# Ledger of designs, part 56: designed miniproteins, single chains

Each design is a single chain, and the fold is of that chain. pLDDT is the mean over its residues in the fold that is shown.

## One batch from the design tools (miniprotein)

Design m1929
Fold by ESMFold2-Fast:
Structure m1929 (fold): chain A 72 residues (1-72)
Amino acid sequence: SAVAKAVGDNIYDVLLEQGVSEEKAQKISEEVTKLLEKGDYEGAIELLLKNGDKVSAEMVRVVKVREEERRR
């Protein structure tokens, strides 16, 4: 989805700013995007926290709440 891609792209930029390599940042952001496309927000949050990205984890939590409201 467009939302999942936009969130993934932002996570890539945040990881680069945190000093993560381009290759690792791409792998993490692609995996997060796949989890978001499946609706696995909790898996995406856990993956981000495991990689030390608390900022992106909080962003995914907000996206989850907004997507649940859109579905209702």
Scores: mean pLDDT 81

Design m1930
Fold by ESMFold2-Fast:
Structure m1930 (fold): chain A 69 residues (1-69)
Amino acid sequence: SFDDLIEEHKDSSVEEFARVLHERGIQLNPERVKRIAEALGVSPEAVRRAYLEVEVDDGIRLLKEAVLG
C-alpha cells in the first residue's frame, strides 16, 4: 500500500522515493504529495519536482536515444 511505501522510505531522499514511486507506477495527487512531504521533511513542491524529474529524465533519455540511434 502507499502507507507501506511511506513507512519503508521515511529515511530516503525525496529523489530516491520519487524513483520508487515511478518504478511502481504510483500517480501523485495532492493528498499523497502532502503525506510524502510530511514524512520526508521536505516541501510539497520538492516532492512534485523530484517525481517529474525522474519521469521526464527517463522519457527524454529514451526518446533521445531512439531518435539519435
Scores: mean pLDDT 77

Design m1931
Fold by ESMFold2-Fast:
Structure m1931 (fold): chain A 61 residues (1-61)
Amino acid sequence: SKPIVLTVEEQGDSDEAELKRLEAVRNAAGKDLAAIFIDEEGGQVTVVDEDGNVSIYNLKE
């Protein structure tokens, strides 16, 4: 399967902070992924790997 990346289009004044969050999530995932989707309102990122395992990360680090 191909990795699917869904990023938040809402770039606030803290673009740097958002990029940091995305980078932290990518680093935490650190694997071949099937999908990533970001729930900024819930403060969570859901990651699905190629084996279909689902992991939820906080956007805080």
Scores: mean pLDDT 56

Design m1932
Fold by ESMFold2-Fast:
Structure m1932 (fold): chain A 90 residues (1-90)
Amino acid sequence: MAEEALEKFKEALKYVAEVLKNPDDEEAKKKAEEYIEKAAELAHSSEEAAKAAMEALREFYEYVGMLGGDKSDEEQAEALERLRKYGEEV
């Protein structure tokens, strides 16, 4: 389980990196969000996986913050709050 979960989190980190590199790529953002969500779910099975998920979510939070200019402050805050809750539930 632990090894499998860690590989999934490493995959999520790759997608987060792609999103940070290409902020205008909506497809990449959706993929990163989906993989981060799956990684957070796997974190419930492993403490090591939980730490990896927290790191991936933190980087994604920074990316989402950079898009604030194109979205309302309320929508941006809601998205960040949802992502942050995954880390707290782990």
Scores: mean pLDDT 58

Design m1933
Fold by ESMFold2-Fast:
Structure m1933 (fold): chain A 110 residues (1-110)
Amino acid sequence: MMEEVRRAAEALASSDPAVVGEALRFLAASLDSPDPEVRRLAARALGDAVPLLSHPDPAIARVVREQLEAARPALERLLSDPDPEVRRAAGEALARIDLAFDEIRKKQQE
């Protein structure tokens, strides 16, 4: 699991939207891991994906937005995680995601 989480985080640098989407889906699923280190790394990697919302490839930007929106409820559950490092990582990821979505919303035409 740990090596697969690291590989998924690395795959976020891919120029293939299908690869990026699969990596984000795997990271979101890893938020339910019994290993708190896996949950912490997955939450951090999802937060680190936020700059990809501004990716020049609109297919990558779209899949990142869809996967981060889908992962939001799982990240909210981790705010009550028994591990304090997991709670911290989830809180930081949610803050980054919410700020980025707010900026996107403000820049859209009514």
Scores: mean pLDDT 85

Design m1934
Fold by ESMFold2-Fast:
Structure m1934 (fold): chain A 91 residues (1-91)
Amino acid sequence: DKVDALVERILERARAGAEQILEDVKEKNIPFSEAQARLVALWLLAVGDIIEAELNGELTPEQAKEVGDRVLPELRRLTDEAAAEIKKILE
């Protein structure tokens, strides 16, 4: 359904994005400030997708809330795990 599809799309993008940030820290030596900004951008993209789907009428407000309730805890976990790994690399 539309809720499941949006949840899966957002979380798949977030996982790929977090992995790419970790890779860029390891291989390209990007600074912590850039890595942190890119992790924040994953949150902004997720929130933006949910708001856009509600405003465009693709999701009802109740469905948009369900996407947020499912996405935001997992997104927090993914970005917290990525931030912890970045700290270990940069110690």
Scores: mean pLDDT 86

Design m1935
Fold by ESMFold2-Fast:
Structure m1935 (fold): chain A 79 residues (1-79)
Amino acid sequence: MVEKLAKALNLSPEEVALLQEFEETKFIPLSRLTHPTVKAAVAALMYQQEFRTEEEIIKDFVLSDQLPVETIQEALALV
């Protein structure tokens, strides 16, 4: 899944490594989520792994002013 998201969102090798770390640890500090594309990829991975529902992702990312709803919905559709 990381490879599919990396291709769809044009992630750099450094951003791909960050997503792989998230898959292994289930944790990534918000200070390392500076780029909107990486934030969208993390949201999509959480949804794909059934770790979070769409509603929970919207609460986590939209209410903390990280991503708009439309960006999250587009990212979730990639998985």
Scores: mean pLDDT 69

Design m1936
Fold by ESMFold2-Fast:
Structure m1936 (fold): chain A 96 residues (1-96)
Amino acid sequence: LRAEVAREFREAARKIEELIATSDVEEEVKEAARKKAEELRRLAEEAADPAALEARARELLALAEAEGAAGIPDVATLSGGQRALALLLREALAAR
């Protein structure tokens, strides 16, 4: 991955943290996602291994999807925070 992609992953992690703060999801889910987002940001700064960045993004996406599945199966009916977490991580993953 190039510096540009690493920067996008770092921005994605920061946006996730912001969305967690403003979302209505359970606090335990917010805390787990926030920690994963912080790890993603650190990996982006290091930018040593693109596979590591992708794996971390997938972990955050899986967490957001799991929360949605447990509460609300439809993405359209998820809270702004839950939906944004899943979609934002997908965008970060697609950026490679």
Scores: mean pLDDT 55

Design m1937
Fold by ESMFold2-Fast:
Structure m1937 (fold): chain A 87 residues (1-87)
Amino acid sequence: MERRELAERAKEVVRRAGELAIENAEKLASLFPEYSAEEVRELVREAEEAAIEMIERMVEEGASVEELRRVLRLLEEELEALEALLA
């Protein structure tokens, strides 16, 4: 069941990225002075919920294995970029 496995992996990457961003909200706010740490936390929570919902809808709507692999790859690249930014 490759589609569900890819979706669960993608959701896990989203949750990991959200957790890391929330834990480092003060640092992120310092890099983006237009936002407070509280605003960063709120935006991250909303983005995480939206991303998870989108992944679930992709599976429900019959997204291909290729599409789910592409989404997972993009999310893994974004997480790597976030980890580098916060290092």
Scores: mean pLDDT 85

Design m1938
Fold by ESMFold2-Fast:
Structure m1938 (fold): chain A 87 residues (1-87)
Amino acid sequence: MKEVEEYAEKQLELMFEEMKELAEKYGLDVEAFEREVQRLVLRGIVELQYISEEKKLSQDEQDGIIERFNKKVVDYARELVAEVKKS
């Protein structure tokens, strides 16, 4: 459990850095930005699913970790889009 949660937090840190770079690269091209963010989310979910299965987490525990991960990524993406639209 703790190892998977720590892995998820590390993945979030790396993903937030990559998302910020994507926001700078695409600027006002929100559609391209959102498409790339979706690719990162899918990659992160696959990695979290794999490590959760290796650590023998229950389905409920896996779903909870993935839901929290996805929510944090979506919330940050919305913040980045809102910032760009203000410019």
Scores: mean pLDDT 78

Design m1939
Fold by ESMFold2-Fast:
Structure m1939 (fold): chain A 83 residues (1-83)
Amino acid sequence: MKEIEEKLKEIQKLLDEAQKAVDAGDVEKAEELIKEAEKKIEELKELVEKEEDEEFKQKALQFIINAEFQILALRVEIDLLKE
């Protein structure tokens, strides 16, 4: 539980920083932050598979879906910024 909560916070911070990098036009930094967030999401998925609290597991899975959607949106913005 606590380890999952920590990963949720880490992923959200990385995604928030990636959005700021996109807003600043810093494509290279945004791509680096997105890759780090994707790595943390994979680690989170492993933790969620081992979670026995079904309610908490469902909340974590919903976060993963939302985070993956946010990454997709960020990647689209990055592609629009590239020449």
Scores: mean pLDDT 83

Design m1940
Fold by ESMFold2-Fast:
Structure m1940 (fold): chain A 76 residues (1-76)
Amino acid sequence: SEVEEILLAAERQLQELRARAAAAGWDRAELIAMVDLMIATLQKLIEALKESNPELAALLQEQLAKLEAHRAALEA
């Protein structure tokens, strides 16, 4: 399914990020990269689900807005 493909891609990207962070440390740049990955994954899930499960898509949209606010705070 499209949702399963999005989740598998996110899992692989998270494993790559964890490997980089294990070498470099979990500093601000690595935390921002993790939040960016979460935002990108939520955006893809919202698009995949918006017609088949609009209630779940709406809940994910609320979580996306919160993550975008947290990302902005990390840049300040």
Scores: mean pLDDT 83

Design m1941
Fold by ESMFold2-Fast:
Structure m1941 (fold): chain A 96 residues (1-96)
Amino acid sequence: SELERARRLIERLREIIETSKSVEEILEALGALLREEMVAAGVLDEAEAEARAAAAVERALAEAKKAGLTAEQLKEKLRELIERTEKELAEIEAKR
């Protein structure tokens, strides 16, 4: 189900927050997750998904370095995203 898929993604995001120690590690892990999701969804072929995920990670890493973004700040943004998404999922489930 859509809800089960969303919960599984949230769980993987929590693992990234817990295990990653640097901005580079967080972004590489997010890129791997993005690649897996695009392949699983059948939206893009494997080569295109890999190329787009890699490009997104490179861009995000360059922007983070230029802005002086810390791993802790990035983790905080991810925690906020998780909390908002969990609230939305709970509201959907409560809908009859």
Scores: mean pLDDT 80

Design m1942
Fold by ESMFold2-Fast:
Structure m1942 (fold): chain A 70 residues (1-70)
Amino acid sequence: SKEEEELMKELEKILEEAEKFPDSPLTTPLKEEIRKAYEEALKNPEKIKEYLLRADISLGLLELIEGVLG
């Protein structure tokens, strides 16, 4: 559906934003979780809302880490 396509584009934007964060022991696991959410969404588009939520939470944690440490 168009909604699933739009949500997939939002997930792709989250992935792009996550990749801008430098690799570290704190950031790498969160970046990997976002990558996994994207891969799962490609396999199961009907669950896109679940994967988007997981990715959004992980991105929020990346932003929190950057806000505290730099």
Scores: mean pLDDT 86

Design m1943
Fold by ESMFold2-Fast:
Structure m1943 (fold): chain A 71 residues (1-71)
Amino acid sequence: MTYTGTVTENGKPLAGATVKAYDSQGNLVAEAVADENGNFTLSGLPVGTYLIVAYDEDGTIVHSEVVTITD
């Protein structure tokens, strides 16, 4: 499955942010880099609940959300 979103910091798109998807066990299952508009695409996600975390270039968390992928 595919999950898409936008990373923002201070209300502006954050290009180059690293976006990571963690499963309910804390395993890293997917990773993407945000484009110049802050948009990212995480592909290959199995069905399940994930914590999506976005990091800036310094490794600071700038966004997090819980997403459930269904069939």
Scores: mean pLDDT 80

Design m1944
Fold by ESMFold2-Fast:
Structure m1944 (fold): chain A 68 residues (1-68)
Amino acid sequence: MIVVSKEDIEKIAKETGLSPRQAGEVLEAVWADPRISARTLARRLGISERTAARAKRLAQEVLDKARA
């Protein structure tokens, strides 16, 4: 389980239209596998590949900041 702020999850949800739970799942998936494809995320979460790609980019920004 990753430790990220509630505000980071809400930001991803707001910018992508995902639920906070789905935004958290994207963060966890990207944290576990930074090389995960947007297509794999889209299939796993039942969302569009465009939404998955945007969520992945935002999640990577959050994780890069958290690891600094």
Scores: mean pLDDT 78

Design m1945
Fold by ESMFold2-Fast:
Structure m1945 (fold): chain A 81 residues (1-81)
Amino acid sequence: MEVTDEDMEAAKANKEEAIKAIEERAAALAAAAPEKAETAKQAAEYAKKGIDALVAGDKEKAAEYFEKAEELEREALAAAA
């Protein structure tokens, strides 16, 4: 998946909405699997760092943070399911 300049502009315009969605998802995962609450919080932290990297124009770092966030979120989801 390629991060484009258009994606960076979209991230700036929709940062608040993206952050809210990340926080809501992390809270839901923590509630469903309290033993993985820390993992869910770490996933949210990396996702937020990814958004910050996109806003800063660092496509490579944003991709790395999003990949790590997805990995951690998958671990939390597996415990919740």
Scores: mean pLDDT 75

Design m1946
Fold by ESMFold2-Fast:
Structure m1946 (fold): chain A 84 residues (1-84)
Amino acid sequence: GLEKELAELDKKPPSDSDALGRAIIYQMAINLAKKYNITDFLDKYSAPEIIEAYFAIQLEEKYGKVITSERVKKAAEEMKKAIE
C-alpha cells in the first residue's frame, strides 16, 4: 500500500542508478501528493503522471491549456480541485 511504499522510499533509496532515478521521481510525486493532501493519487496514477499534471496546472494558468494526455488531464482536474 501507499504508506509502505512511502516508508521504504523515505528510509533508503536504491543503489542501482535506474532504480535511484525512479525513486527520486516517486519521492517528488509523494511530496506533491502530501503537500496538497492527495496521497490517493499515488494509487490511481503513476509518479510521472502526477508530476506532469502538477506542471500542466502551473503552465495552464500562465499559458493556457498544455495537458498532453487524457490521463494527465484527469489527474490535473482532480488535483486542481484539491488545491482550491
Scores: mean pLDDT 68

Design m1947
Fold by ESMFold2-Fast:
Structure m1947 (fold): chain A 90 residues (1-90)
Amino acid sequence: MHKKKALEHLEKSRKALEEGDLKKAKEHAMKAMKHVDELSKEDKKEAAELFEEVSKLFLELGDRTPDDIEQGVLYIESGVAKTVAKNLKK
């Protein structure tokens, strides 16, 4: 269940990003991260791969965000996801 929900929200976030809807893209990216976190309790390897995808997605969102504070928050989310992915691979 959590893997399916994570993939669904990653897809919706990427689609919103392509459409220029940064607000919807961010909302779906955050929902994807929550589902990947739940998945990490069941499958650490799969969750690590998806946290890396979430990290890349937040980085792309940050790069495209014109507001400096919002960009900073998105880069922090990217860093958190990347750190969790590394820890799950240990």
Scores: mean pLDDT 86

Design m1948
Fold by ESMFold2-Fast:
Structure m1948 (fold): chain A 60 residues (1-60)
Amino acid sequence: SSAGERIYRHFVGLSRYLSNSELGKEVAKIADEYGLDGEKLKELIESGRYDDFFELLRKG
């Protein structure tokens, strides 16, 4: 989805200089703005489950 693509690009940019915890918080805020489950996305990032995170973004 368009929202998922925006979140993914933001994630890639921020991942270069934020910790996983900080990254999860920032991604959760953006996800909530688009009506996605920010808490679940945050959990996946903080747990290093990036493949599952990307799959959720792909599904919208």
Scores: mean pLDDT 80

Design m1949
Fold by ESMFold2-Fast:
Structure m1949 (fold): chain A 64 residues (1-64)
Amino acid sequence: GPLYTITAKKDVTLVGPELVTLKKGESIEAENVKIDEETGLTTFTSVKTGKIYRVGSDDVEVKK
């Protein structure tokens, strides 16, 4: 599927099988990105680890 870059707009915690801190301006490569406008959550799979995370959509920038 398409690859995306998710960049933190501020220090954020990615919520998945473990908690991962992403510092402001840090990026993670992602696939299977789903933005849910009703919950304000973005769900994605980390390309590096294969793990699924959720983060606040307003806290990150998603680029293809």
Scores: mean pLDDT 87

Design m1950
Fold by ESMFold2-Fast:
Structure m1950 (fold): chain A 77 residues (1-77)
Amino acid sequence: RKVRILLLRDEADTLEARVREALAAGERVVLVDNHSTDGTREVAERLAREHGIPFFVIDARTEEGIDAILALHERLS
């Protein structure tokens, strides 16, 4: 089963369309926000609540942030 991890950074205007497209394709969606400042986090939290999607906040400037994304992909595969 295909898992789509959406790594987000300042994508408020496009995020809802991307999530709806992935869900329409029957994919599992995981939202990961990487220090967005444009309201992307609030849009992601709303979509996660509406669709029952996991949502995480990370700082991808660290190796730990990247490792967390990889671990999520393996756990959901």
Scores: mean pLDDT 69

Design m1951
Fold by ESMFold2-Fast:
Structure m1951 (fold): chain A 83 residues (1-83)
Amino acid sequence: MMMRIIVIKIDKDPEALRDEVVDLARNGSPEDVVIIITVNSKEAGLNAAEALRSKGIKAIVIELESLEEDKINEAIEEAKKKI
């Protein structure tokens, strides 16, 4: 199976994150790696990461000050180095 890197971005909306986590838990693979990028929602991101890890899916949480495209791309590349 091929490793997939899946990026989830949340800004103050834990309900949207929950729906994405449910979909990943249903359709994901233990070889998937999920990068959760949060703005003012670190607790929701950590809870989502724990739910994914309980299904054998690797998850990394990164807290940013804003969802700027350049910062998101830098965070994704940094997370890839830790995989």
Scores: mean pLDDT 72

Design m1952
Fold by ESMFold2-Fast:
Structure m1952 (fold): chain A 60 residues (1-60)
Amino acid sequence: AVRNNLLNAAGVLLLGTRNRALLERVLKEVPSLRGVAQRLLEKLDSEPPAKASAEAEAER
């Protein structure tokens, strides 16, 4: 049986770290979670991930 509650918890954990590399690893290591990892990646990408860092370094 598939526990959506467990998948949601895993999703929150991954998003909490905001670690794209971790999400990609999950995609490759766990193909059954590919759909979840893909959606998390898309959600992370819809956020301004590197905007603050890019602007801070650019500071022209």
Scores: mean pLDDT 60

Design m1953
Fold by ESMFold2-Fast:
Structure m1953 (fold): chain A 111 residues (1-111)
Amino acid sequence: DPEEERRREEERREAERLSREYAEQLKALADENPGKGADLEHYRLMLASILYAEGDIELGEAIVTSDEEEVRELAKQRPELQAFFDYFMELLENLPPLQEQLERQKALLER
């Protein structure tokens, strides 16, 4: 149905615009201080909680587990949130080297 498809496209474009503006404002307010692993962790939990609140459990779980492949695939279904996912992936790419991550896990297990 061309009329229904056009309406959905208009709604999608408006949602994309609003989500992009919101993501840009959130990013600007976050004051991205370099080196805070807590910023990625906080953002991950915040984004996941928003997705859970919207009933998008599968995508929320992918964010929580940092499953980059699942996030990229599921994000295709939510183009209006693309700016949020792009920022998440940017934060994920800035994670410490694997060696530092392993040492952190060891320290956490030793308490």
Scores: mean pLDDT 62

Design m1954
Fold by ESMFold2-Fast:
Structure m1954 (fold): chain A 71 residues (1-71)
Amino acid sequence: VDELREEAKKLVAEADKLLEKLDKDTRHRYSIELTSLQFRFLAHVVDNDIDGAKESVERMKKLVDDLKKLV
């Protein structure tokens, strides 16, 4: 769980850095998606659902990849 939290934290930091390079409207749209993924990750951690937490991290990785295409 701690390793998943560290991975999620790094992905959020990377996403924030990429979002800073985007226009205001696009940044706002992806910020909402990132926030939704963070809430989903926390819900799985609270429920001790490690597989769900891993899936949320994988979705965050996909979001970072999508943001890299826009920069």
Scores: mean pLDDT 81

Design m1955
Fold by ESMFold2-Fast:
Formats: structure tokens, sequence, C-alpha cells
Structure m1955 (fold): chain A 94 residues (1-94)
């Protein structure tokens, strides 16, 4: 091969490997964030059941509505909206 072509191929392959590694890191970060949001929703669900058992039915209902909307946001890949809805549900506990 022409020496320039051999170098260009090597440089392109190196950039591809770096791009794949970057995508994997970003995917792992998104997976970790989604897992954290799921854990927060599970905790809120548990607390909503406790509120219902204590007679705070309206707070329990509001928290469950916010959790359901957060699940919908996660399904759409909207992690920012999911976090906002989780934060609103946490305020209902206060």
Amino acid sequence: MDEKLEKDITDALKLMVQSVAKIEVENKKLDAQSAQLMDQMADLKSKSIELKSKGETEKSKKINELINKAYDALEQGDLATAQQLIDEAKKELE
C-alpha cells in the first residue's frame, strides 16, 4: 500500500476505537442514571404505601401519579423530566 494510505487507515481505525469507547462510557453513565432513578421510584413507591396505611391517601395518590409519569418519561428516554417528577414526589413526602 501507499505509505500515506496505510497511515490514514491506521489513524481512522484509532479514531473508531476511541469513538466506540466514548459511546460505551456514555451508555454506562445513562444506565447508571436510569438505575438510580428506578431505585428512587421504588423507594417513593414504598413510602407511598406507608402513607396510605397511615390514612394519607391523597399524598399517596399524588406520589403514585408522579411515579407513573416518571416511568413514562424514562421509557421515552427523558431522564431530566423523570428526575423532575421524582423530585416533585419527594416534596409530597415533606
Scores: mean pLDDT 78

Design m1956
Fold by ESMFold2-Fast:
Structure m1956 (fold): chain A 82 residues (1-82)
Amino acid sequence: KKEELEKARKEAEEVGEQARQDLLAQGVPQEVADKAGQLAGDLVLDRGETILKLKENGEPIDELALSRQLVAKAQAAAEEVN
C-alpha cells in the first residue's frame, strides 16, 4: 500500500541521514559520510519493501533488529574506507 511505502521511504531517509550525521561527528570526511548515508538508506528501503511483501503473506519478521544491523553495517563500511 502507498502509505506503507511512504513510511519505508521516510525510515530509510532518517536512517541514512542519522548515519551520515554520526559519521561526520566522528570526523569522517563529508564525501565518505554522504556515500555511507546514501547506501544505508538504499539498503533500508530495499529491505523494507521486501519485509512488506513478506508480511502480506502473514510471515513475522523482526524489523527492528534488521534496521539496527543495517545501520551498524553502514557505519562499519564507512570506517573501513576512511
Scores: mean pLDDT 71

Design m1957
Fold by ESMFold2-Fast:
Structure m1957 (fold): chain A 66 residues (1-66)
Amino acid sequence: VQLTLEQTEASPEQVARLQRELTSILNGSPHDLLRHISSRGTARLVHLPGQPPVVEALFEPLVTGV
């Protein structure tokens, strides 16, 4: 599935923070969850005013060094 990544100007820091939050939750969850996410990729729904909702795919893999 091909997704369009739409990142708002103030979003980069928010996205990074959300990534950490997600990783923190995963740290307490089963390995199946991590495998499921890595298989499909991390995605979120972004809704901009005046625009239809857009699916934002975070293609940031678990980077070397975490």
Scores: mean pLDDT 46

Design m1958
Fold by ESMFold2-Fast:
Structure m1958 (fold): chain A 68 residues (1-68)
Amino acid sequence: SDEELKEQFKKTKNPYVQLLLAGDLLEVSPEELYELMLQSLEAAREALIKRAKEQGRYDVAKLLETLK
């Protein structure tokens, strides 16, 4: 469920796992997420924040914005 993915996001300290969980929440394809992560973690984070806002998923955008 979405709530289970959000709880896993909050518990993990691994930035790659955080981005994978956010991608699942936003229904981003594994291929698209992998391509973004190959550019940089920062680029992937920014792209997922933009997508979250486009989908009205401000809860997910806020989680991503709390990342270091």
Scores: mean pLDDT 82

Design m1959
Fold by ESMFold2-Fast:
Structure m1959 (fold): chain A 82 residues (1-82)
Amino acid sequence: SERDERMREAVLKALEEMEKLSEEQIRQLWANLQAAAPDEIAAPDPNASKEELRRLLGVQSLRLLGYDEMAELFEEIARERA
Protein backbone atom coordinates (compact mmCIF):
# COMPACT_ATOMS: atom_id res chain seq x y z
CA SER A 1 0.00 0.00 0.00
CA GLU A 2 1.02 3.67 -0.31
CA ARG A 3 1.17 3.86 3.50
CA ASP A 4 3.59 0.89 3.60
CA GLU A 5 5.72 2.48 0.84
CA ARG A 6 5.88 5.79 2.79
CA MET A 7 6.80 3.92 5.98
CA ARG A 8 9.58 2.04 4.16
CA GLU A 9 10.89 5.30 2.63
CA ALA A 10 10.92 6.96 6.08
CA VAL A 11 12.80 3.99 7.61
CA LEU A 12 15.37 3.93 4.77
CA LYS A 13 15.95 7.69 5.14
CA ALA A 14 16.34 7.34 8.93
CA LEU A 15 18.85 4.48 8.50
CA GLU A 16 20.83 6.51 5.92
CA GLU A 17 21.01 9.51 8.27
CA MET A 18 21.99 7.33 11.25
CA GLU A 19 24.74 5.65 9.18
CA LYS A 20 26.45 9.08 9.07
CA LEU A 21 26.71 9.15 12.89
CA SER A 22 29.85 8.08 14.77
CA GLU A 23 29.62 5.54 17.60
CA GLU A 24 30.26 8.40 20.07
CA GLN A 25 27.31 10.37 18.62
CA ILE A 26 25.07 7.27 18.79
CA ARG A 27 26.02 6.68 22.46
CA GLN A 28 25.34 10.37 23.24
CA LEU A 29 21.88 10.13 21.62
CA TRP A 30 21.28 6.95 23.65
CA ALA A 31 22.23 8.82 26.87
CA ASN A 32 19.76 11.58 25.92
CA LEU A 33 17.01 9.02 25.25
CA GLN A 34 17.69 7.26 28.58
CA ALA A 35 17.54 10.63 30.41
CA ALA A 36 14.12 11.29 28.83
CA ALA A 37 12.75 7.76 29.58
CA PRO A 38 14.90 6.18 32.35
CA ASP A 39 12.34 3.46 33.20
CA GLU A 40 12.03 2.32 29.56
CA ILE A 41 15.61 2.73 28.27
CA ALA A 42 18.40 0.62 29.79
CA ALA A 43 22.10 1.48 29.46
CA PRO A 44 23.63 0.20 26.19
CA ASP A 45 25.96 -2.82 26.08
CA PRO A 46 29.51 -1.35 26.16
CA ASN A 47 30.67 -4.19 23.83
CA ALA A 48 27.90 -3.75 21.24
CA SER A 49 28.92 -2.96 17.66
CA LYS A 50 28.12 0.42 16.09
CA GLU A 51 25.58 -1.32 13.84
CA GLU A 52 23.82 -2.95 16.83
CA LEU A 53 23.77 0.32 18.82
CA ARG A 54 22.33 2.19 15.81
CA ARG A 55 19.64 -0.48 15.28
CA LEU A 56 18.62 -0.58 18.96
CA LEU A 57 18.61 3.24 19.26
CA GLY A 58 16.35 3.54 16.20
CA VAL A 59 13.95 0.81 17.40
CA GLN A 60 13.69 2.22 20.95
CA SER A 61 13.20 5.81 19.69
CA LEU A 62 10.36 4.76 17.38
CA ARG A 63 8.68 2.65 20.10
CA LEU A 64 8.79 5.58 22.56
CA LEU A 65 6.97 7.67 19.92
CA GLY A 66 4.33 4.90 19.56
CA TYR A 67 5.43 3.89 16.04
CA ASP A 68 5.60 0.14 16.75
CA GLU A 69 5.03 -0.98 13.12
CA MET A 70 7.78 1.35 11.90
CA ALA A 71 10.10 0.13 14.69
CA GLU A 72 9.61 -3.50 13.53
CA LEU A 73 10.35 -2.56 9.91
CA PHE A 74 13.41 -0.53 11.00
CA GLU A 75 14.80 -3.52 12.95
CA GLU A 76 14.17 -5.93 10.03
CA ILE A 77 15.94 -3.73 7.44
CA ALA A 78 18.81 -2.85 9.82
CA ARG A 79 19.45 -6.55 10.60
CA GLU A 80 19.43 -7.43 6.88
CA ARG A 81 22.04 -4.71 6.21
CA ALA A 82 24.34 -5.59 9.16
Scores: mean pLDDT 83

Design m1960
Fold by ESMFold2-Fast:
Structure m1960 (fold): chain A 65 residues (1-65)
Amino acid sequence: MEKVTIIYSGSAGRKRAEQMAKQLRSQGYDVTLVEASSREEALRLAVRLQQERPDTRVIVAADLE
């Protein structure tokens, strides 16, 4: 099963991440949601996860406001 981690920040980012997770899970992906306290934290988490788990696809859903 393809593994996908979605990192989000803010209320808009959370809604987007939840919608993407629902769609990806319906397609057979194993999706993990991770909440970040800020856009900067989300980017730091994405870099760290890519270094620790290069086989995992990482998506960032940051708040646009």
Scores: mean pLDDT 77

Design m1961
Fold by ESMFold2-Fast:
Structure m1961 (fold): chain A 92 residues (1-92)
Amino acid sequence: SEYIKEKLEKIKEYVEEKNASEFLKTLVEILVGDIEIMQNASPEIQKEIIEILDKIEELIKKNASEEEILKELLKLETLVGIELLKRGVAKL
């Protein structure tokens, strides 16, 4: 759980320091707001979240495009949506 928070906070620092696009910055802010949902997700969903966060870290290390990073961040938002649907609290 703390691992998810630490990795997302690092991604937020990266997009701010590199002056990434407003769209990417906004998506990261949304995901940071979803940290509690991710930390309390089922073990299966948490495992998928961690795998995506690890991939984002590798993309950052190899100076990948914003588009590649964005694609992985959108997968995280999808997993948050799935978790909320499973809890019956999703606003659709």
Scores: mean pLDDT 82

Design m1962
Fold by ESMFold2-Fast:
Structure m1962 (fold): chain A 89 residues (1-89)
Amino acid sequence: MKEEEEKIRKEVIEIVKEALPAKEVVDALMARHPDVRSWEELKALSNPAEQEAIEKLLELLKRLQELSDEANKLSEEQKKKVEEEVEKL
């Protein structure tokens, strides 16, 4: 296996682990506001700790997308493996 593929896989696993606590906070917030359709509206309804969790989750999701794009440069198969790991969120 290419070293780049292993590096991407390890980074995805670590980001998913870091994102899980933030996702739990955001999921609970979304469950309280099921009619909210934008991140901006959700942030307006959140307290500072929940707002920080939203920002952290969005930042980590952006990094996961960048890693998915890098995996796709290696192969379509590697992109699917990254997406499977992200689904654990």
Scores: mean pLDDT 77

Design m1963
Fold by ESMFold2-Fast:
Order: sequence, then C-alpha cells, then structure tokens
Structure m1963 (fold): chain A 56 residues (1-56)
Amino acid sequence: MSNLKKLQEEIAKLKEEIDRYKKELENTVYTPDDIAAIERAKKAVENEKKKLEERK
C-alpha cells in the first residue's frame, strides 16, 4: 500500500510539470527537446495510470 501513495504523489508532480511545460510551449521560445520532454511526461503519466489500474 505504501507504493500507492508514492505513485499518486509522482503523478501529481508530473501533472504539474506538464502544465508548466504547456505554458512554456505556448510561448514563442521553446526547443524540440522541450516538446520531447513534455511528450515523455505525458506518456509517463498515462503509464502510471495504467499501472495503478493493474495493481490491485
């Protein structure tokens, strides 16, 4: 059960990071590396959501 709290905390942090990256992306100054980081973070969040559903 301790892992559940860690996963929820990590998901919350990733969501906040994604929101920050989205705001930066809306600006004119960003790099392909920034876009790739956002995409990786999105995939990580989706993967963690799936893991939470699988972990019963």
Scores: mean pLDDT 71

Design m1964
Fold by ESMFold2-Fast:
Structure m1964 (fold): chain A 63 residues (1-63)
Amino acid sequence: SEAEIKEAFKHFDKDGDGFLSEEEARTLGILPKGKTRIDFEEFVDIMSKYPEALKLALAAIGK
């Protein structure tokens, strides 16, 4: 759900700056080529297209 995706994003956004770091995105396997960070809109798009990334993100927040 959108709420769970938002919760996962907040979990990985350690700085609260609205972006996932390169290291965080790489750990999830979702870092696009040529990018050094992912914003919330890109995160939602990736989670909707890649079920395995969504499962990993939800597992990280205890779902």
Scores: mean pLDDT 74

